# Ledger of designs, part 101: designed miniproteins, single chains, continued (5)

Each design is a single chain, and the fold is of that chain. pLDDT is the mean over its residues in the fold that is shown.

## One batch from the design tools (miniprotein)

Design m19505
Fold by ESMFold2-Fast:
Structure m19505 (fold): chain A 74 residues (1-74)
Amino acid sequence: SPLDEAMRHAVLYLELRDSDPERAREHLDKALEALGQLPREEALRVLRGLRDALRYLGDEESAARVDARIAEVE
């Protein structure tokens, strides 16, 4: 499903972000693309959770990118 696809890519982003930032960024892009295939309200819930998790990790650059997608969907 698009949700399962998004979650796989989000996990790969988190696993790779310190060791391979360029590849991690590609997985974040694919996660955001897959989330775009979900119903709006479900996509917003997942996007907000991802943004908050990235902020908790101190990843403000990626959190800002997710926040931009939230603004686009709202």
Scores: mean pLDDT 85

Design m19506
Fold by ESMFold2-Fast:
Structure m19506 (fold): chain A 100 residues (1-100)
Amino acid sequence: LSPFEKLLIEMAEKFEEILEALETEKDYEKALELLEEMVEWLKQKFSELLSPERASELTERLDELLEKIKEALEKGDIEKALELLREMLTYVSEVIEEEE
């Protein structure tokens, strides 16, 4: 597997854990903790695999989306949180497709 293929597989696994916490367990605190862990993990992987400029751009976008998801969860807007989470995954997947 390429480093990018491995990253996509691991991201999908982390996403499933977040969805389970959010939709099945209704444990929004756990979902947020898992999401923050996934975002930090993605930032680390981007710093390893991409140029500093490119990694910085992606980090800014991930932080923006993470803050919006936190706000949605704080307001109890689970549907908005799920929409934003899917937007984050789509964004990361598109970035990986471009770099592969």
Scores: mean pLDDT 81

Design m19507
Fold by ESMFold2-Fast:
Structure m19507 (fold): chain A 80 residues (1-80)
Amino acid sequence: GDAGEGLKILKEHLSEEQRDELGKKISEIARKEKDPEKAAEESGKIAEETLKKYAPELSEEQIKAAADGVKELVKNALGG
C-alpha cells in the first residue's frame, strides 16, 4: 500500500531506538484518543516532529509522506 513508502523513510532515516520511541508515543495517543481521525492526525504530527528532530536532511515532502503513512496505519488499526 501507499503507506509502505512513508514507513520506508522512517526505517532508513531513524534508528531502531528512535522508531521505538515514536511507536510508544503513537500507542499512547491511540490509548487516550478513541477517535481514529484525531488519533491519526496527532500521530502524524508526532512522526513529522520526530523526523524534523532526528532527520533534518529530509525534504518537507518526504516528512509529509512519512507522516501520511503513519496516519493511514493508525486509521486502519483503530477504524477497522
Scores: mean pLDDT 80

Design m19508
Fold by ESMFold2-Fast:
Structure m19508 (fold): chain A 84 residues (1-84)
Amino acid sequence: MQDLANLFRDGGLNGRRRAIRDGMPQSVIDGMQTVYRLGLSMISGDLQGTIDSYNRMRQFYSDGTIRFTDDVWNLINQFINSRQ
């Protein structure tokens, strides 16, 4: 779980920086910021922040802005379920 949280923190931060550099749409930049925030909330053990960021990530995934495998979503769900 900590490995996943670190991947989201670092991936979201680096993804946001690259999206800004490459002139990507604001929705992509906002999506990467949400990934970064999800990772931070998971690392800090902020359950409510993790749930809020996860729900926002689901919206970006539905819009096609962000792509994740089912395995990644399953790991996030396992993290949330292990806490409550």
Scores: mean pLDDT 72

Design m19509
Fold by ESMFold2-Fast:
Structure m19509 (fold): chain A 66 residues (1-66)
Amino acid sequence: DDDAKKGEEDTLKMLLTQPEDDALASLPDDIAELYKKTKEEKGHEEAAKIAAKKVGDRVKQINKQG
């Protein structure tokens, strides 16, 4: 699923390159909450990876329905 991989990569780049406030505003609320919690527990890099993976998973779910 190339669209899911692209969504994951684009989200990861956004979280690593943009100010945190702007990046969080661009995420779905549930993924933004997951990012904040994971950042407190595991740090920024792991939080970015996990949030990006969740965006990719959501894209994959949409593609399975269509």
Scores: mean pLDDT 77

Design m19510
Fold by ESMFold2-Fast:
Structure m19510 (fold): chain A 67 residues (1-67)
Amino acid sequence: MEIKKEYKQKLAEIATEYSRRLAELDRKMAESTDPEQKAAIEAEKQRLVDEASERINKLTEEYKKKL
């Protein structure tokens, strides 16, 4: 398997995973009427964004050694 293709595939998998999870949280936000629950969902969304960025950066750094 080509290393460039594997890298792109893993990036797409991360993007798909986090897009799906963020969309699920957006749905829960729309369904919630509790301000505390809404605040918790916003915090979780921010956590997912930070986690996605960290995973993408780590993946890029790892594959930069192989590319």
Scores: mean pLDDT 80

Design m19511
Fold by ESMFold2-Fast:
Structure m19511 (fold): chain A 95 residues (1-95)
Amino acid sequence: MKEKFEELKKLIEELTARNIEKGAFSDEEIKEIEEKYSELIKEILEYMKPFVEEVRKANEENPGAAAEKALAEMPEEVKELLALQAQAYQQILAA
């Protein structure tokens, strides 16, 4: 699983650097980027399904406890990757 996080991180970094150098992407380039992100995110989300379901059940009983559990059990790599993806995607789409 870590290899897929690294692959997504490298893709984000490469696309961000490319956008900074030459500006806005074409509609075709944006679609290709979206497809690659979609595939990697799908596999990552599938890996996280059991965790998400457990947090959801805990939230029904005690929302505070669910938040603490999510922070304790969610891998740092996932948190960092999602934050990086959000920033990079905004930069890629911004003129």
Scores: mean pLDDT 66

Design m19512
Fold by ESMFold2-Fast:
Structure m19512 (fold): chain A 64 residues (1-64)
Amino acid sequence: SKEEEEIKKIAEKFATTGDIEYLEKLLPYLNEPEKAHAKGIIYQLKGLFEKKEEMEKNREILLK
């Protein structure tokens, strides 16, 4: 179906870019309880991305 093609394209963009916005775009295609699980993953990934950015900034300061 066209939905399967759309889901695949969005998932591929998330895999290549790491942009959580693409994961959020997958939410309309999910049913409960998978939708609730995906929302939890999005929340966790946002926190991990912020932590990684802070770690990289700290490393740059120490190496210079």
Scores: mean pLDDT 71

Design m19513
Fold by ESMFold2-Fast:
Structure m19513 (fold): chain A 100 residues (1-100)
Amino acid sequence: MQKEIEERRKRFQERAAKAIKDLAESAGNKYGELADKYVERGDLEKAVQAYNRMARVFDAAAKAAESLGNKELAEEFKKMSDFYTQKANELRAALEAARA
């Protein structure tokens, strides 16, 4: 029984990790395209919202990967979440400076 459970868990972890990665990459591409278009149009407020959305997606993916025991994937997604959080903060600061 224990061996079958461990084999099933390993297969589940591999499939779940791939699904998390595929979903995070799909969402990243969608919101990345939107953020780029908003920056090009000067819609910085919407660009900030898009980057914050990307950060939340990658944070959720990091937590899901951590729950599966995949520390490397969790750290990779955490870095992506932090990167987009930083971009959102930088654009927000630029908007506030422009309003001053």
Scores: mean pLDDT 80

Design m19514
Fold by ESMFold2-Fast:
Structure m19514 (fold): chain A 76 residues (1-76)
Amino acid sequence: MLDELLEKRAELIKKELEKAKKEAEERLKKGEEPFVEDVLDTVEELKKEVEELLKSSPNASEEDIIESLENEIKYF
């Protein structure tokens, strides 16, 4: 039951990490800092919000939770 939610959560976090990695590589090419603390903060903040959504809505619709998780990634 939670497997699908956890899988979606992992996919969203992984996707955000890939974006952060790509941006860091682009910064490196421009002579900027390749990896900034802001990138890590964004990933950690996303993880926290995902966990809080799962915790606050244990009996909520699975689709509603997944949609909320996708909206979080969409903000970044």
Scores: mean pLDDT 61

Design m19515
Fold by ESMFold2-Fast:
Structure m19515 (fold): chain A 82 residues (1-82)
Amino acid sequence: GAGPVTRAIGSVSLSGLRGALAVNEDGHGVAGATINEKGEILSTGGDGELRDVKVLDEYTVEATAISADGTVGRAPPSEAPR
């Protein structure tokens, strides 16, 4: 992994599921999660972990992110590009 998580990015609805991605300062993905309509994490991937995923709107996700080195950070909300 390329260091600590700095933000969570986006959500995409796929058959009632949403994806979330946490990135570092360089914009590289470090953790990902698939979440349901209730905001419950169904699966995770990448070098880090997302917890407490909260969907704020159709484009914005807030999460607690845990980097591969065990550093816990809260990723600020991020909106998907148009």
Scores: mean pLDDT 54

Design m19516
Fold by ESMFold2-Fast:
Structure m19516 (fold): chain A 75 residues (1-75)
Amino acid sequence: PLSLFRIEIDPSKGYTVEEIKKIVLENNGSIVEVVSDSEIIVEVPFGGSIGTFIDNIKKKFPDAKITYLGTVPRP
């Protein structure tokens, strides 16, 4: 199963969704939707990568808001 997250960053601090995309791909995730320059929805494999993924986002973007949206069955 894939876990869906909404990630919101503060663009006034020079943060970009492109850096979030890199972290997502490095954690074997994928991009679901780029909502805006400050908001993105992503999928990350359920299991051991989630903790590392969240930690990596928070280390690079301390003010990032990460919202768990649910788990989707793999088709």
Scores: mean pLDDT 78

Design m19517
Fold by ESMFold2-Fast:
Structure m19517 (fold): chain A 80 residues (1-80)
Amino acid sequence: SLEAERRRREELEREIEEALERMQEAVDMIAEMSELLKSHKDVTEEQAKEIREKVNELMREKGLSPEEALEKFRELLEEV
């Protein structure tokens, strides 16, 4: 059916758009983290790596959103 083929294409296009939006959110989060790190001149490269690893662990284990991960990153930077 031509209608079934059209629906399948529309569904795939939507899935691609949603995946691209999620990728953009992750890119924006990484960019914001990098800018926050630049503003904290007292943070060493080793401390920055440890903070990034801790946030990544929380994202995997706790399912934090990009916004929640960014806030946690900011919190950990302030503890340095």
Scores: mean pLDDT 78

Design m19518
Fold by ESMFold2-Fast:
Structure m19518 (fold): chain A 70 residues (1-70)
Amino acid sequence: MEAQKKIDELKEIAEKVYEEMKNLTPEQRRRKLVELTVKANEITKDLSDEERKEVQKILAEISQKLLEDY
């Protein structure tokens, strides 16, 4: 349950960051993606390997959406 809360929190952060990125340059988007990765690592540092894989999938989805905008 706690792991799911952290995953849900990360999804909310990722969606917010994605919306903020719509009006940014490619360089600014890269910086925001790095910031998101750092936050994700902080939120998930105490999670199991399987839970971290789930977080990695979410980050991969966000990265894929950003690449489609390039």
Scores: mean pLDDT 72

Design m19519
Fold by ESMFold2-Fast:
Order: sequence, then C-alpha cells, then structure tokens
Structure m19519 (fold): chain A 74 residues (1-74)
Amino acid sequence: MEELKEEILKLAPEAEEGLERLINAPDIDTMEREAAEILLALGLSMDEIAAVLEGVTEETTAEEILRRILEALK
C-alpha cells in the first residue's frame, strides 16, 4: 500500500490529501467517492472514472483502489 501511494504521488503530488482521506475511509462508498474526487481533480472524464471504479464491491480494499488509480494515471 505505501509503495502504491508513493508511486501515485510521483505522478500527482496534489493528490496527497485525497489519498489520505481514501486510505482512512470508513466504508467502500466513501472510498469510491474519494477516488472519484481525486480522479476528477486530476482531469479524468466521467467515463474514465467509471471505468477505473468498474467492479468495485464492499470487499474491495483501499490497496486495490490505489492500484486502479495508479493504472489510470499511466
């Protein structure tokens, strides 16, 4: 998880506060909202954000969300 956070911050240092909120989110709905807000702030379209978050469930971890964000920023 730390490695994924560090890689994202190399590409998007402005995402630091959003990533902290995502990692500390109490539930999956909050994690999805924080992830969507990060991606939107970084200039992704609604269609791109929907693709990144496709298949997210209540069993999805913060680490998996971070991996998806990193892949979207490549």
Scores: mean pLDDT 82

Design m19520
Fold by ESMFold2-Fast:
Structure m19520 (fold): chain A 99 residues (1-99)
Amino acid sequence: MVEEYEKLIRENPEEFEKLMEEAIKKGDVEETEAMAEAAAKVAVEQGVVTEEQAELIKKILINKAKVSKGELSEEEVKKEEEKLKKLVAEEQEKKKAEA
């Protein structure tokens, strides 16, 4: 399951994004978790995000699906999204200062 999504991300990232958005909208937590795990693995492997950023992105995607199901509040997702924004900004600032 996860390996199939990894292949889709490498070969057709736009189609993968559409499938993930669909799963989130349907509140399919299990499918969203598998897709988020594949996306996190590929992004870390390609050096696009850190492992910490990837884990937070995975949590955000899963929690968005749970919000669609009515299991979580939108506020919880917003807190995780703000934390991700700060981590990304800090990493960019660090690279800019070292360059």
Scores: mean pLDDT 78

Design m19521
Fold by ESMFold2-Fast:
Structure m19521 (fold): chain A 94 residues (1-94)
Amino acid sequence: SARVQQLQAALDRLNELAGNVPKMSVEELIERLEAFAEELRAQGLDDLAEKVRKHIEDIKEMVEEGVEEKRIQLFAEASLSTLSIWLTVEIKSL
């Protein structure tokens, strides 16, 4: 189905983003995640976009709390990996 293809493309992009977390500043990571969330909304993938927005909010909270950048990057990598697992299960359930 078209939805399965859209979700698979989103999963591929999410995995690329997760793999590049160690190469990005936290500022660049937030910018890329916000761009990804808007792309997902444009495709009608509102549930996934909302989950990405939740991860952005968690990262922003860590920045406001003064958490070390390397710890934020590790959290983001783990958080995005968890989202990738969730999305894989959702796709396989369709």
Scores: mean pLDDT 86

Design m19522
Fold by ESMFold2-Fast:
Structure m19522 (fold): chain A 75 residues (1-75)
Amino acid sequence: DDKKAIEAAEEAEKRYLEQLEKQIATTPDPEKRKELEEELKALEEEKKRLIELLKKSPNLNERLKEILERLEKEL
């Protein structure tokens, strides 16, 4: 089920982002913190790019549109 696979990937990304934010907040090393911040930005940019590509699809399934709307709210 493609929707379940996408939802699972979305959930995994959310957990990973939450862990990155926590590490950034708790990391005393400024160099390591900068690396984590760059990783977070790269993930956010990739997510935005995928959202833009999905939005340009004229035949998006209604179920995928719901997932897309949820992803946009999380940015």
Scores: mean pLDDT 70

Design m19523
Fold by ESMFold2-Fast:
Structure m19523 (fold): chain A 76 residues (1-76)
Amino acid sequence: DALDRAEQYLRGAIAAAKQGNVDLALRFAEQAKRDLEASGEDLPEALENVDKAIQALRDGNVEEAIKYLEKALEAL
C-alpha cells in the first residue's frame, strides 16, 4: 500500500544520503512525500519531517537530512 511504499522510499533516501548520493536521496524523499499524501492517513509528523529532510538535502545539509528522514520513518 502507499504507507509501505513510503517506508521503502524513506529507507532508500536514508541509504542514498549516507552514500553521498544527494540527487537520489532527494528523489526518494520526494516520492515518499507523494506516497504519504496518497495514503489518506493523517501523518502530520511524518510529512513535516520529510519536508524538513527535502529542504536540508537541497541546502546540502546531508547529516541534518538523515536525522529528519529517520524521524519521518519513526513517525510512521
Scores: mean pLDDT 87

Design m19524
Fold by ESMFold2-Fast:
Structure m19524 (fold): chain A 107 residues (1-107)
Amino acid sequence: DFVKEVEENKPAIEAALADKSLPKSMKAQILLSKLTLELLVNEIKGTTDKDPELLEKQKAAKEILKLLEELAKNKEYEKGHEIIEVIVKHGEDFVLALKEIKEIVKK
């Protein structure tokens, strides 16, 4: 049961996000993975339409990933690092993270 496995792993995910020794790049990856797992759980339950806030976070996260891909293609690694820090700073608030990230990529 995928839903049960996701629920059983929540404490480990929260512990990793609270770990001050974990690199910010790994924390950003964990935050994106957590969002993906929550979206998959809603799809399995047939409840995707009952969580508009999660769908807004998915839209923001997809745009962030597209911006990171474009920066990597252009070898703008310094801006990529700043974006990773913004993701970690805002945690699960990908909508607010995207707003700040858009200002970074305009420079």
Scores: mean pLDDT 81

Design m19525
Fold by ESMFold2-Fast:
Structure m19525 (fold): chain A 72 residues (1-72)
Amino acid sequence: MEATVVARVGNFLVLDIGYKDWPELQEGDRVRITTKDGRTFEGVVVSVNPDSTYIQTDADLPVGTKVTITLV
């Protein structure tokens, strides 16, 4: 699923995923975050909302970054 970085809050990356992709993610899910330039990061879903998903990750990506999210 595709997502956009909308914020970084402490250890959390906040993503805008599309509303139709939101039901596929659950709290506790392990995900891989892939950037358009091919970098990959791992994370854990902490909170899922229709317009914002909080992922605990060490990824430090600027607001507006387009990423691909994959369940692992």
Scores: mean pLDDT 78

Design m19526
Fold by ESMFold2-Fast:
Structure m19526 (fold): chain A 100 residues (1-100)
Amino acid sequence: SLEELLRALEKRREELEREITRGIIHIMAAVIIHDPSTPEEVKELARRLIELVEENRDAPLEKLEEARKHVLEAIRLLMNGEPAEKVKEHLERAIEKIEE
């Protein structure tokens, strides 16, 4: 039926959106790791985030979007020279959202 087809398309759209959001989180975490000025303790959390995103392929889109916002804020804080503790708090929140 057309209704079954539309439901199948919706599921595929949601799967693709999750895959894209996971990819964005991976790239953003890689940016944090690649910057030589990033403290090692922050790089370790970014590496852990990449591992968790790859392990949790079925993480809900809502949780991935929340995690992505926290990673973006971590990058902004790093760019502004904010303390490593503030950067770590946002990466830890991103990790927590992926693990939920």
Scores: mean pLDDT 88

Design m19527
Fold by ESMFold2-Fast:
Structure m19527 (fold): chain A 68 residues (1-68)
Amino acid sequence: MEELAEIVRQAGEVLASYYESLGDKEKAEKIRKETEELVQKLRELGPVIDQLNSEIEKLKAEIEKLKA
């Protein structure tokens, strides 16, 4: 969890710096804000997202049955 949060934070910082280098400070600031929100949601919803991925795999299996 904390490792993922750190990676996401670093990726957001790199992306924000990229937009700052393009002269788009407003976009960079939005990216930083969205990154912080994403980190918070990942900490809260990580287990839910994992559960949803499991359900997606089940749906893929059901689609396979319907097509077969």
Scores: mean pLDDT 75

Design m19528
Fold by ESMFold2-Fast:
Structure m19528 (fold): chain A 90 residues (1-90)
Amino acid sequence: SAKEEIEKLIKEALEYLEKDDIEKAEELVRKAFEIAYDEAVEKNDLEKVKEIAKLNKEAIELFNKYRLGEISKEELIEKLKKIMEKVLEI
């Protein structure tokens, strides 16, 4: 299912963050959002599409803040988990 694939990608992304492979983690998060977006589009759920787009923007901003040294790795992981939990609940 789409949900199971998203959960797998999130788990792998978090493992790469712990290994300091930020680029791979961001790639996996992008793939998770693409799957979530495509699923919402296929269901013609405009509200879910908008919420997924909003959460994707929040995730991009979070990675950018980390690269700029504005947040710790621990804060990145914690906040990313919350964003991705919301994606799975949509």
Scores: mean pLDDT 88

Design m19529
Fold by ESMFold2-Fast:
Structure m19529 (fold): chain A 89 residues (1-89)
Amino acid sequence: QQRYDDARKLAEEATKAINELVELRRKAETDPSYQKEYDEAKEKYKKFASLADTVLEARERSIQKTVEDMLKALQDAIDALRAALEALR
């Protein structure tokens, strides 16, 4: 259970970080005052190193939709694990 909860929190944090990065990047393109917030969000995202490398490579290809699809697939996998754990009760 603890490992599952940790994985869910990690996925939620990664989802928030990716969404913040995409939003701040778009804002920074029109208003330089958002550049600092964007840089801070990139630093915050660093803790997801392996996932961050994959997502950053994909981001450079304008891939928010692909990232959302990947995160949905991850959420579906987490939900399947939850159902399996419930079946063990």
Scores: mean pLDDT 65

Design m19530
Fold by ESMFold2-Fast:
Structure m19530 (fold): chain A 84 residues (1-84)
Amino acid sequence: RVLAEVLAKEPSALYEEGEKLRESGESLEEAIEKYEKAAEGFQAIADLAFSAKDPSPSVRELGEEAKAKAEEARKKVEEIKKEL
């Protein structure tokens, strides 16, 4: 689904930016912001997939993957907050 790929592009980039900021250790607050925005983007994709009527297996799988990525991003936020 082309739309899903387009929607995932921005949250994926935000997650990657968060990873780079976390690795540098100089901008942990900015890393948190990037991960939170990534989580919101992935959650929106998951919600859209799960709201579909009679979702195909591929749409369901996409929703599950997006949900997992949103949860992972939120976990990263909590980890960094414990380090602050």
Scores: mean pLDDT 77

Design m19531
Fold by ESMFold2-Fast:
Structure m19531 (fold): chain A 68 residues (1-68)
Amino acid sequence: SVLEANKAYAEGLELLSLGKYDEAVKAFNKAIELYKKAPPSPEVEKKESEAKEALAVAQDKLKQQKDS
Protein backbone atom coordinates (compact mmCIF):
# COMPACT_ATOMS: atom_id res chain seq x y z
CA SER A 1 0.00 0.00 0.00
CA VAL A 2 1.00 3.66 -0.40
CA LEU A 3 0.91 4.09 3.38
CA GLU A 4 3.38 1.22 3.87
CA ALA A 5 5.60 2.66 1.10
CA ASN A 6 5.52 6.11 2.74
CA LYS A 7 6.45 4.53 6.10
CA ALA A 8 9.40 2.64 4.55
CA TYR A 9 10.56 5.85 2.83
CA ALA A 10 10.34 7.83 6.10
CA GLU A 11 12.25 5.07 7.96
CA GLY A 12 14.92 5.19 5.22
CA LEU A 13 15.33 8.95 5.64
CA GLU A 14 15.73 8.57 9.43
CA LEU A 15 18.31 5.78 8.96
CA LEU A 16 20.19 7.99 6.47
CA SER A 17 20.31 10.83 9.03
CA LEU A 18 21.67 8.38 11.64
CA GLY A 19 24.46 7.17 9.31
CA LYS A 20 22.92 3.66 9.07
CA TYR A 21 23.41 3.53 5.31
CA ASP A 22 23.04 -0.26 4.81
CA GLU A 23 19.68 -0.20 6.66
CA ALA A 24 18.65 2.95 4.76
CA VAL A 25 19.33 1.18 1.42
CA LYS A 26 17.07 -1.72 2.51
CA ALA A 27 14.29 0.67 3.60
CA PHE A 28 14.40 2.65 0.32
CA ASN A 29 14.38 -0.58 -1.75
CA LYS A 30 11.28 -1.69 0.18
CA ALA A 31 9.60 1.70 -0.43
CA ILE A 32 10.32 1.48 -4.19
CA GLU A 33 8.89 -2.08 -4.41
CA LEU A 34 5.73 -0.97 -2.57
CA TYR A 35 5.28 2.13 -4.79
CA LYS A 36 5.67 -0.08 -7.92
CA LYS A 37 2.84 -2.33 -6.65
CA ALA A 38 0.55 0.63 -5.81
CA PRO A 39 -2.15 1.84 -8.21
CA PRO A 40 -0.51 4.23 -10.72
CA SER A 41 -0.94 7.96 -10.04
CA PRO A 42 1.21 11.09 -10.55
CA GLU A 43 1.78 11.27 -6.77
CA VAL A 44 2.90 7.62 -6.53
CA GLU A 45 5.23 8.08 -9.55
CA LYS A 46 6.74 11.19 -7.93
CA LYS A 47 7.27 9.39 -4.61
CA GLU A 48 8.84 6.38 -6.38
CA SER A 49 11.28 8.78 -8.11
CA GLU A 50 12.06 10.49 -4.78
CA ALA A 51 12.72 7.08 -3.17
CA LYS A 52 15.04 6.14 -6.06
CA GLU A 53 16.99 9.40 -5.61
CA ALA A 54 17.25 8.77 -1.86
CA LEU A 55 18.41 5.19 -2.57
CA ALA A 56 21.21 6.53 -4.82
CA VAL A 57 22.36 8.88 -2.03
CA ALA A 58 22.29 6.05 0.54
CA GLN A 59 24.24 3.73 -1.81
CA ASP A 60 26.89 6.43 -2.41
CA LYS A 61 27.22 7.03 1.36
CA LEU A 62 27.43 3.27 2.04
CA LYS A 63 30.17 2.86 -0.59
CA GLN A 64 32.19 5.71 0.97
CA GLN A 65 31.76 4.18 4.45
CA LYS A 66 32.91 0.70 3.31
CA ASP A 67 35.84 2.05 1.23
CA SER A 68 37.29 3.89 4.27
Scores: mean pLDDT 84

Design m19532
Fold by ESMFold2-Fast:
Structure m19532 (fold): chain A 60 residues (1-60)
Amino acid sequence: SSLEELEKSYELTKANMDEMLAAFQEKNKDRPDLVAKYEERVNAGKKLIDEALAKAKAKA
């Protein structure tokens, strides 16, 4: 179903975001201020994805 495909796509997106965060943390160990800002962006993005999926499930 399209909902199952959407859910799988969102899970892959969140996994990619986690990998990018890990790489950013490793590259910027001397800049905890930048790491914190990047983490905030990743967490905000994941929240939007979760909210979008919840809305899609509610309308299905």
Scores: mean pLDDT 84

Design m19533
Fold by ESMFold2-Fast:
Structure m19533 (fold): chain A 77 residues (1-77)
Amino acid sequence: MEERRRAIEVAREAVESGDREKLGRFLAESSPGVAQSALLAAAAYLGKRVPASRSSLSEEDAEIANETGEEAEAEVA
């Protein structure tokens, strides 16, 4: 029950962060039903993603979470 909710949450986080490995690992460790829910959620989030400028206040929270990745990107540049 709560496992499905966690699966959806992990799927969304993985899609937003690009952590496909994290999602795959979670799916491998999870029950088939939970894994199916995570896959459906991930597919829905991927399909929902559109190349549109969505400037929202919650974006700063997502940006903070990815701040560590931003530093790595700056180092590459």
Scores: mean pLDDT 60

Design m19534
Fold by ESMFold2-Fast:
Structure m19534 (fold): chain A 83 residues (1-83)
Amino acid sequence: MKVKIEITGLTVDQAKALGDSALSFGASKVTVNDDGSLVVEGDMSLGSALALAKEAGYKGGKVVVKSELGEYTFENGKLVEKK
């Protein structure tokens, strides 16, 4: 399914490493910003998107997964909001 994953609260190096992991999970587009924010876009399973969200959360990141099935917000690797 089509997903857009927005990650904030990471260092630039952490964002680059997570972006490389995202490409392995089927991401087609990865954008790393100078502030350490990361945007991942692609056609991937919800499970792959949630695995990336969990990894980012363990690094102290906040993650918003936007998909056809809804919007999911993660902090510290835990689901805090589902829309």
Scores: mean pLDDT 76

Design m19535
Fold by ESMFold2-Fast:
Structure m19535 (fold): chain A 85 residues (1-85)
Amino acid sequence: MAEGARRVAEDMRELARNIDEAKEAMEAAGVSPEELAEQVRGIAQKAIRLAEEAGDRETAEEVRRAAEEALRALEKAFGIEAPKV
């Protein structure tokens, strides 16, 4: 189970690193940044719960940190208010 949570953290960090490219692609595709932010929060919360249930507090903290970085990057890039994890 920890493998899935680690993958989520990696994906969130990659989104934060490539936020300008993600913004351009999303604007071209007509994707809502608010919907993506909510999706990121939901995925992160599920991954955090699974890691915590597995007793992997370090991975849970990594997912929370990575998701917050991704949400803040989305907030800055799109000028929206992103949710908290």
Scores: mean pLDDT 80

Design m19536
Fold by ESMFold2-Fast:
Structure m19536 (fold): chain A 58 residues (1-58)
Amino acid sequence: DEKADEVILAGVESNGDVEAVAKKAIELGVSESKVKEIIKESKGDGVEALKKIVKYLL
């Protein structure tokens, strides 16, 4: 599934910006509620949010 690669690219290009990672995940079909859940679990850390979103997409 190429979606994980696209989220990783968004994270790298934004230097771990949580908003950029969240926006890309929503564009790729992850629900806004799930993205908000992952951000809360990640304590607002974009790198941790990226890891959790990638794991969710796999």
Scores: mean pLDDT 79

Design m19537
Fold by ESMFold2-Fast:
Structure m19537 (fold): chain A 91 residues (1-91)
Amino acid sequence: MEIDEEKVEELLEKARKGDRQALINLLGMAIAYAENKDYEKAIELTERIAEVARELGLDDVAKHVENAIKALKEGDYETAIKHLSKAIAAV
């Protein structure tokens, strides 16, 4: 629980500095939260990933991540996971 939150903060800091592997790892964690039915954490992490993608000018990643946030909030978890996977491919 706490260890995962510390890991997320570390990866977000690295991603903001241009570490694309950290961004891929964060997207993978968001997928894992959604698959584990931890939808609140999936939404929170995905929203933070969207901010980082926008800051880095990764428009395609940001678009897929924003579509994933919308799907998560609407309860369409399958569509959300597909969009997160497309975001990974766009990194």
Scores: mean pLDDT 84

Design m19538
Fold by ESMFold2-Fast:
Structure m19538 (fold): chain A 112 residues (1-112)
Amino acid sequence: LPLSNEQKEKLGLALAGIALVLEGKLSLEEVNEKLSPILGVETAVVENEGKLRIPLTALHEIVPDKDIRLEIEAELDKINELPSKELKVEAIRELAERLGIDLEARKKELLE
């Protein structure tokens, strides 16, 4: 996916937030407190029925291109279908790598 450096940073932070919630290192509330002002959105990550997602309003701000946004949404839907938190975290890492995002650097930023 052709993402700008700014889009990679913002999307990377949202993906890192999801990973950290799945790993139990941060609560959903803590992630949104940290990310909402950085991303310029009201809510960066939501949970519905055990599924962690980036809400469309936040994803529109991060990735204005609709085709790229649909691909990211489809990948996150696939990740949410995985049977364990460990597999979901690994799939987020693989998605970030494919997008050219340094997920570990973004996770460190959120833990500081």
Scores: mean pLDDT 83

Design m19539
Fold by ESMFold2-Fast:
Structure m19539 (fold): chain A 73 residues (1-73)
Amino acid sequence: SLEELLERQQKEAEIAAEGRSRVNELDTKADEYRKLAEQSTPEQKAIFDKKAEEYRAERERVERETVRQLASL
């Protein structure tokens, strides 16, 4: 029915919005650590590069989770 379609669209919009918010936050953190790495000593650069990579990996996990949640609706 049209009502079921509208309810599904609302749930899809909410899941997509939450996913985008989480991805944006993780991208911001990854960029912050990337910039810190560029401005740091070689020893600190390795630590900040690893942190940036961890946030990018988490961002990809969140994107995949969001796709899975949308597919389950």
Scores: mean pLDDT 88

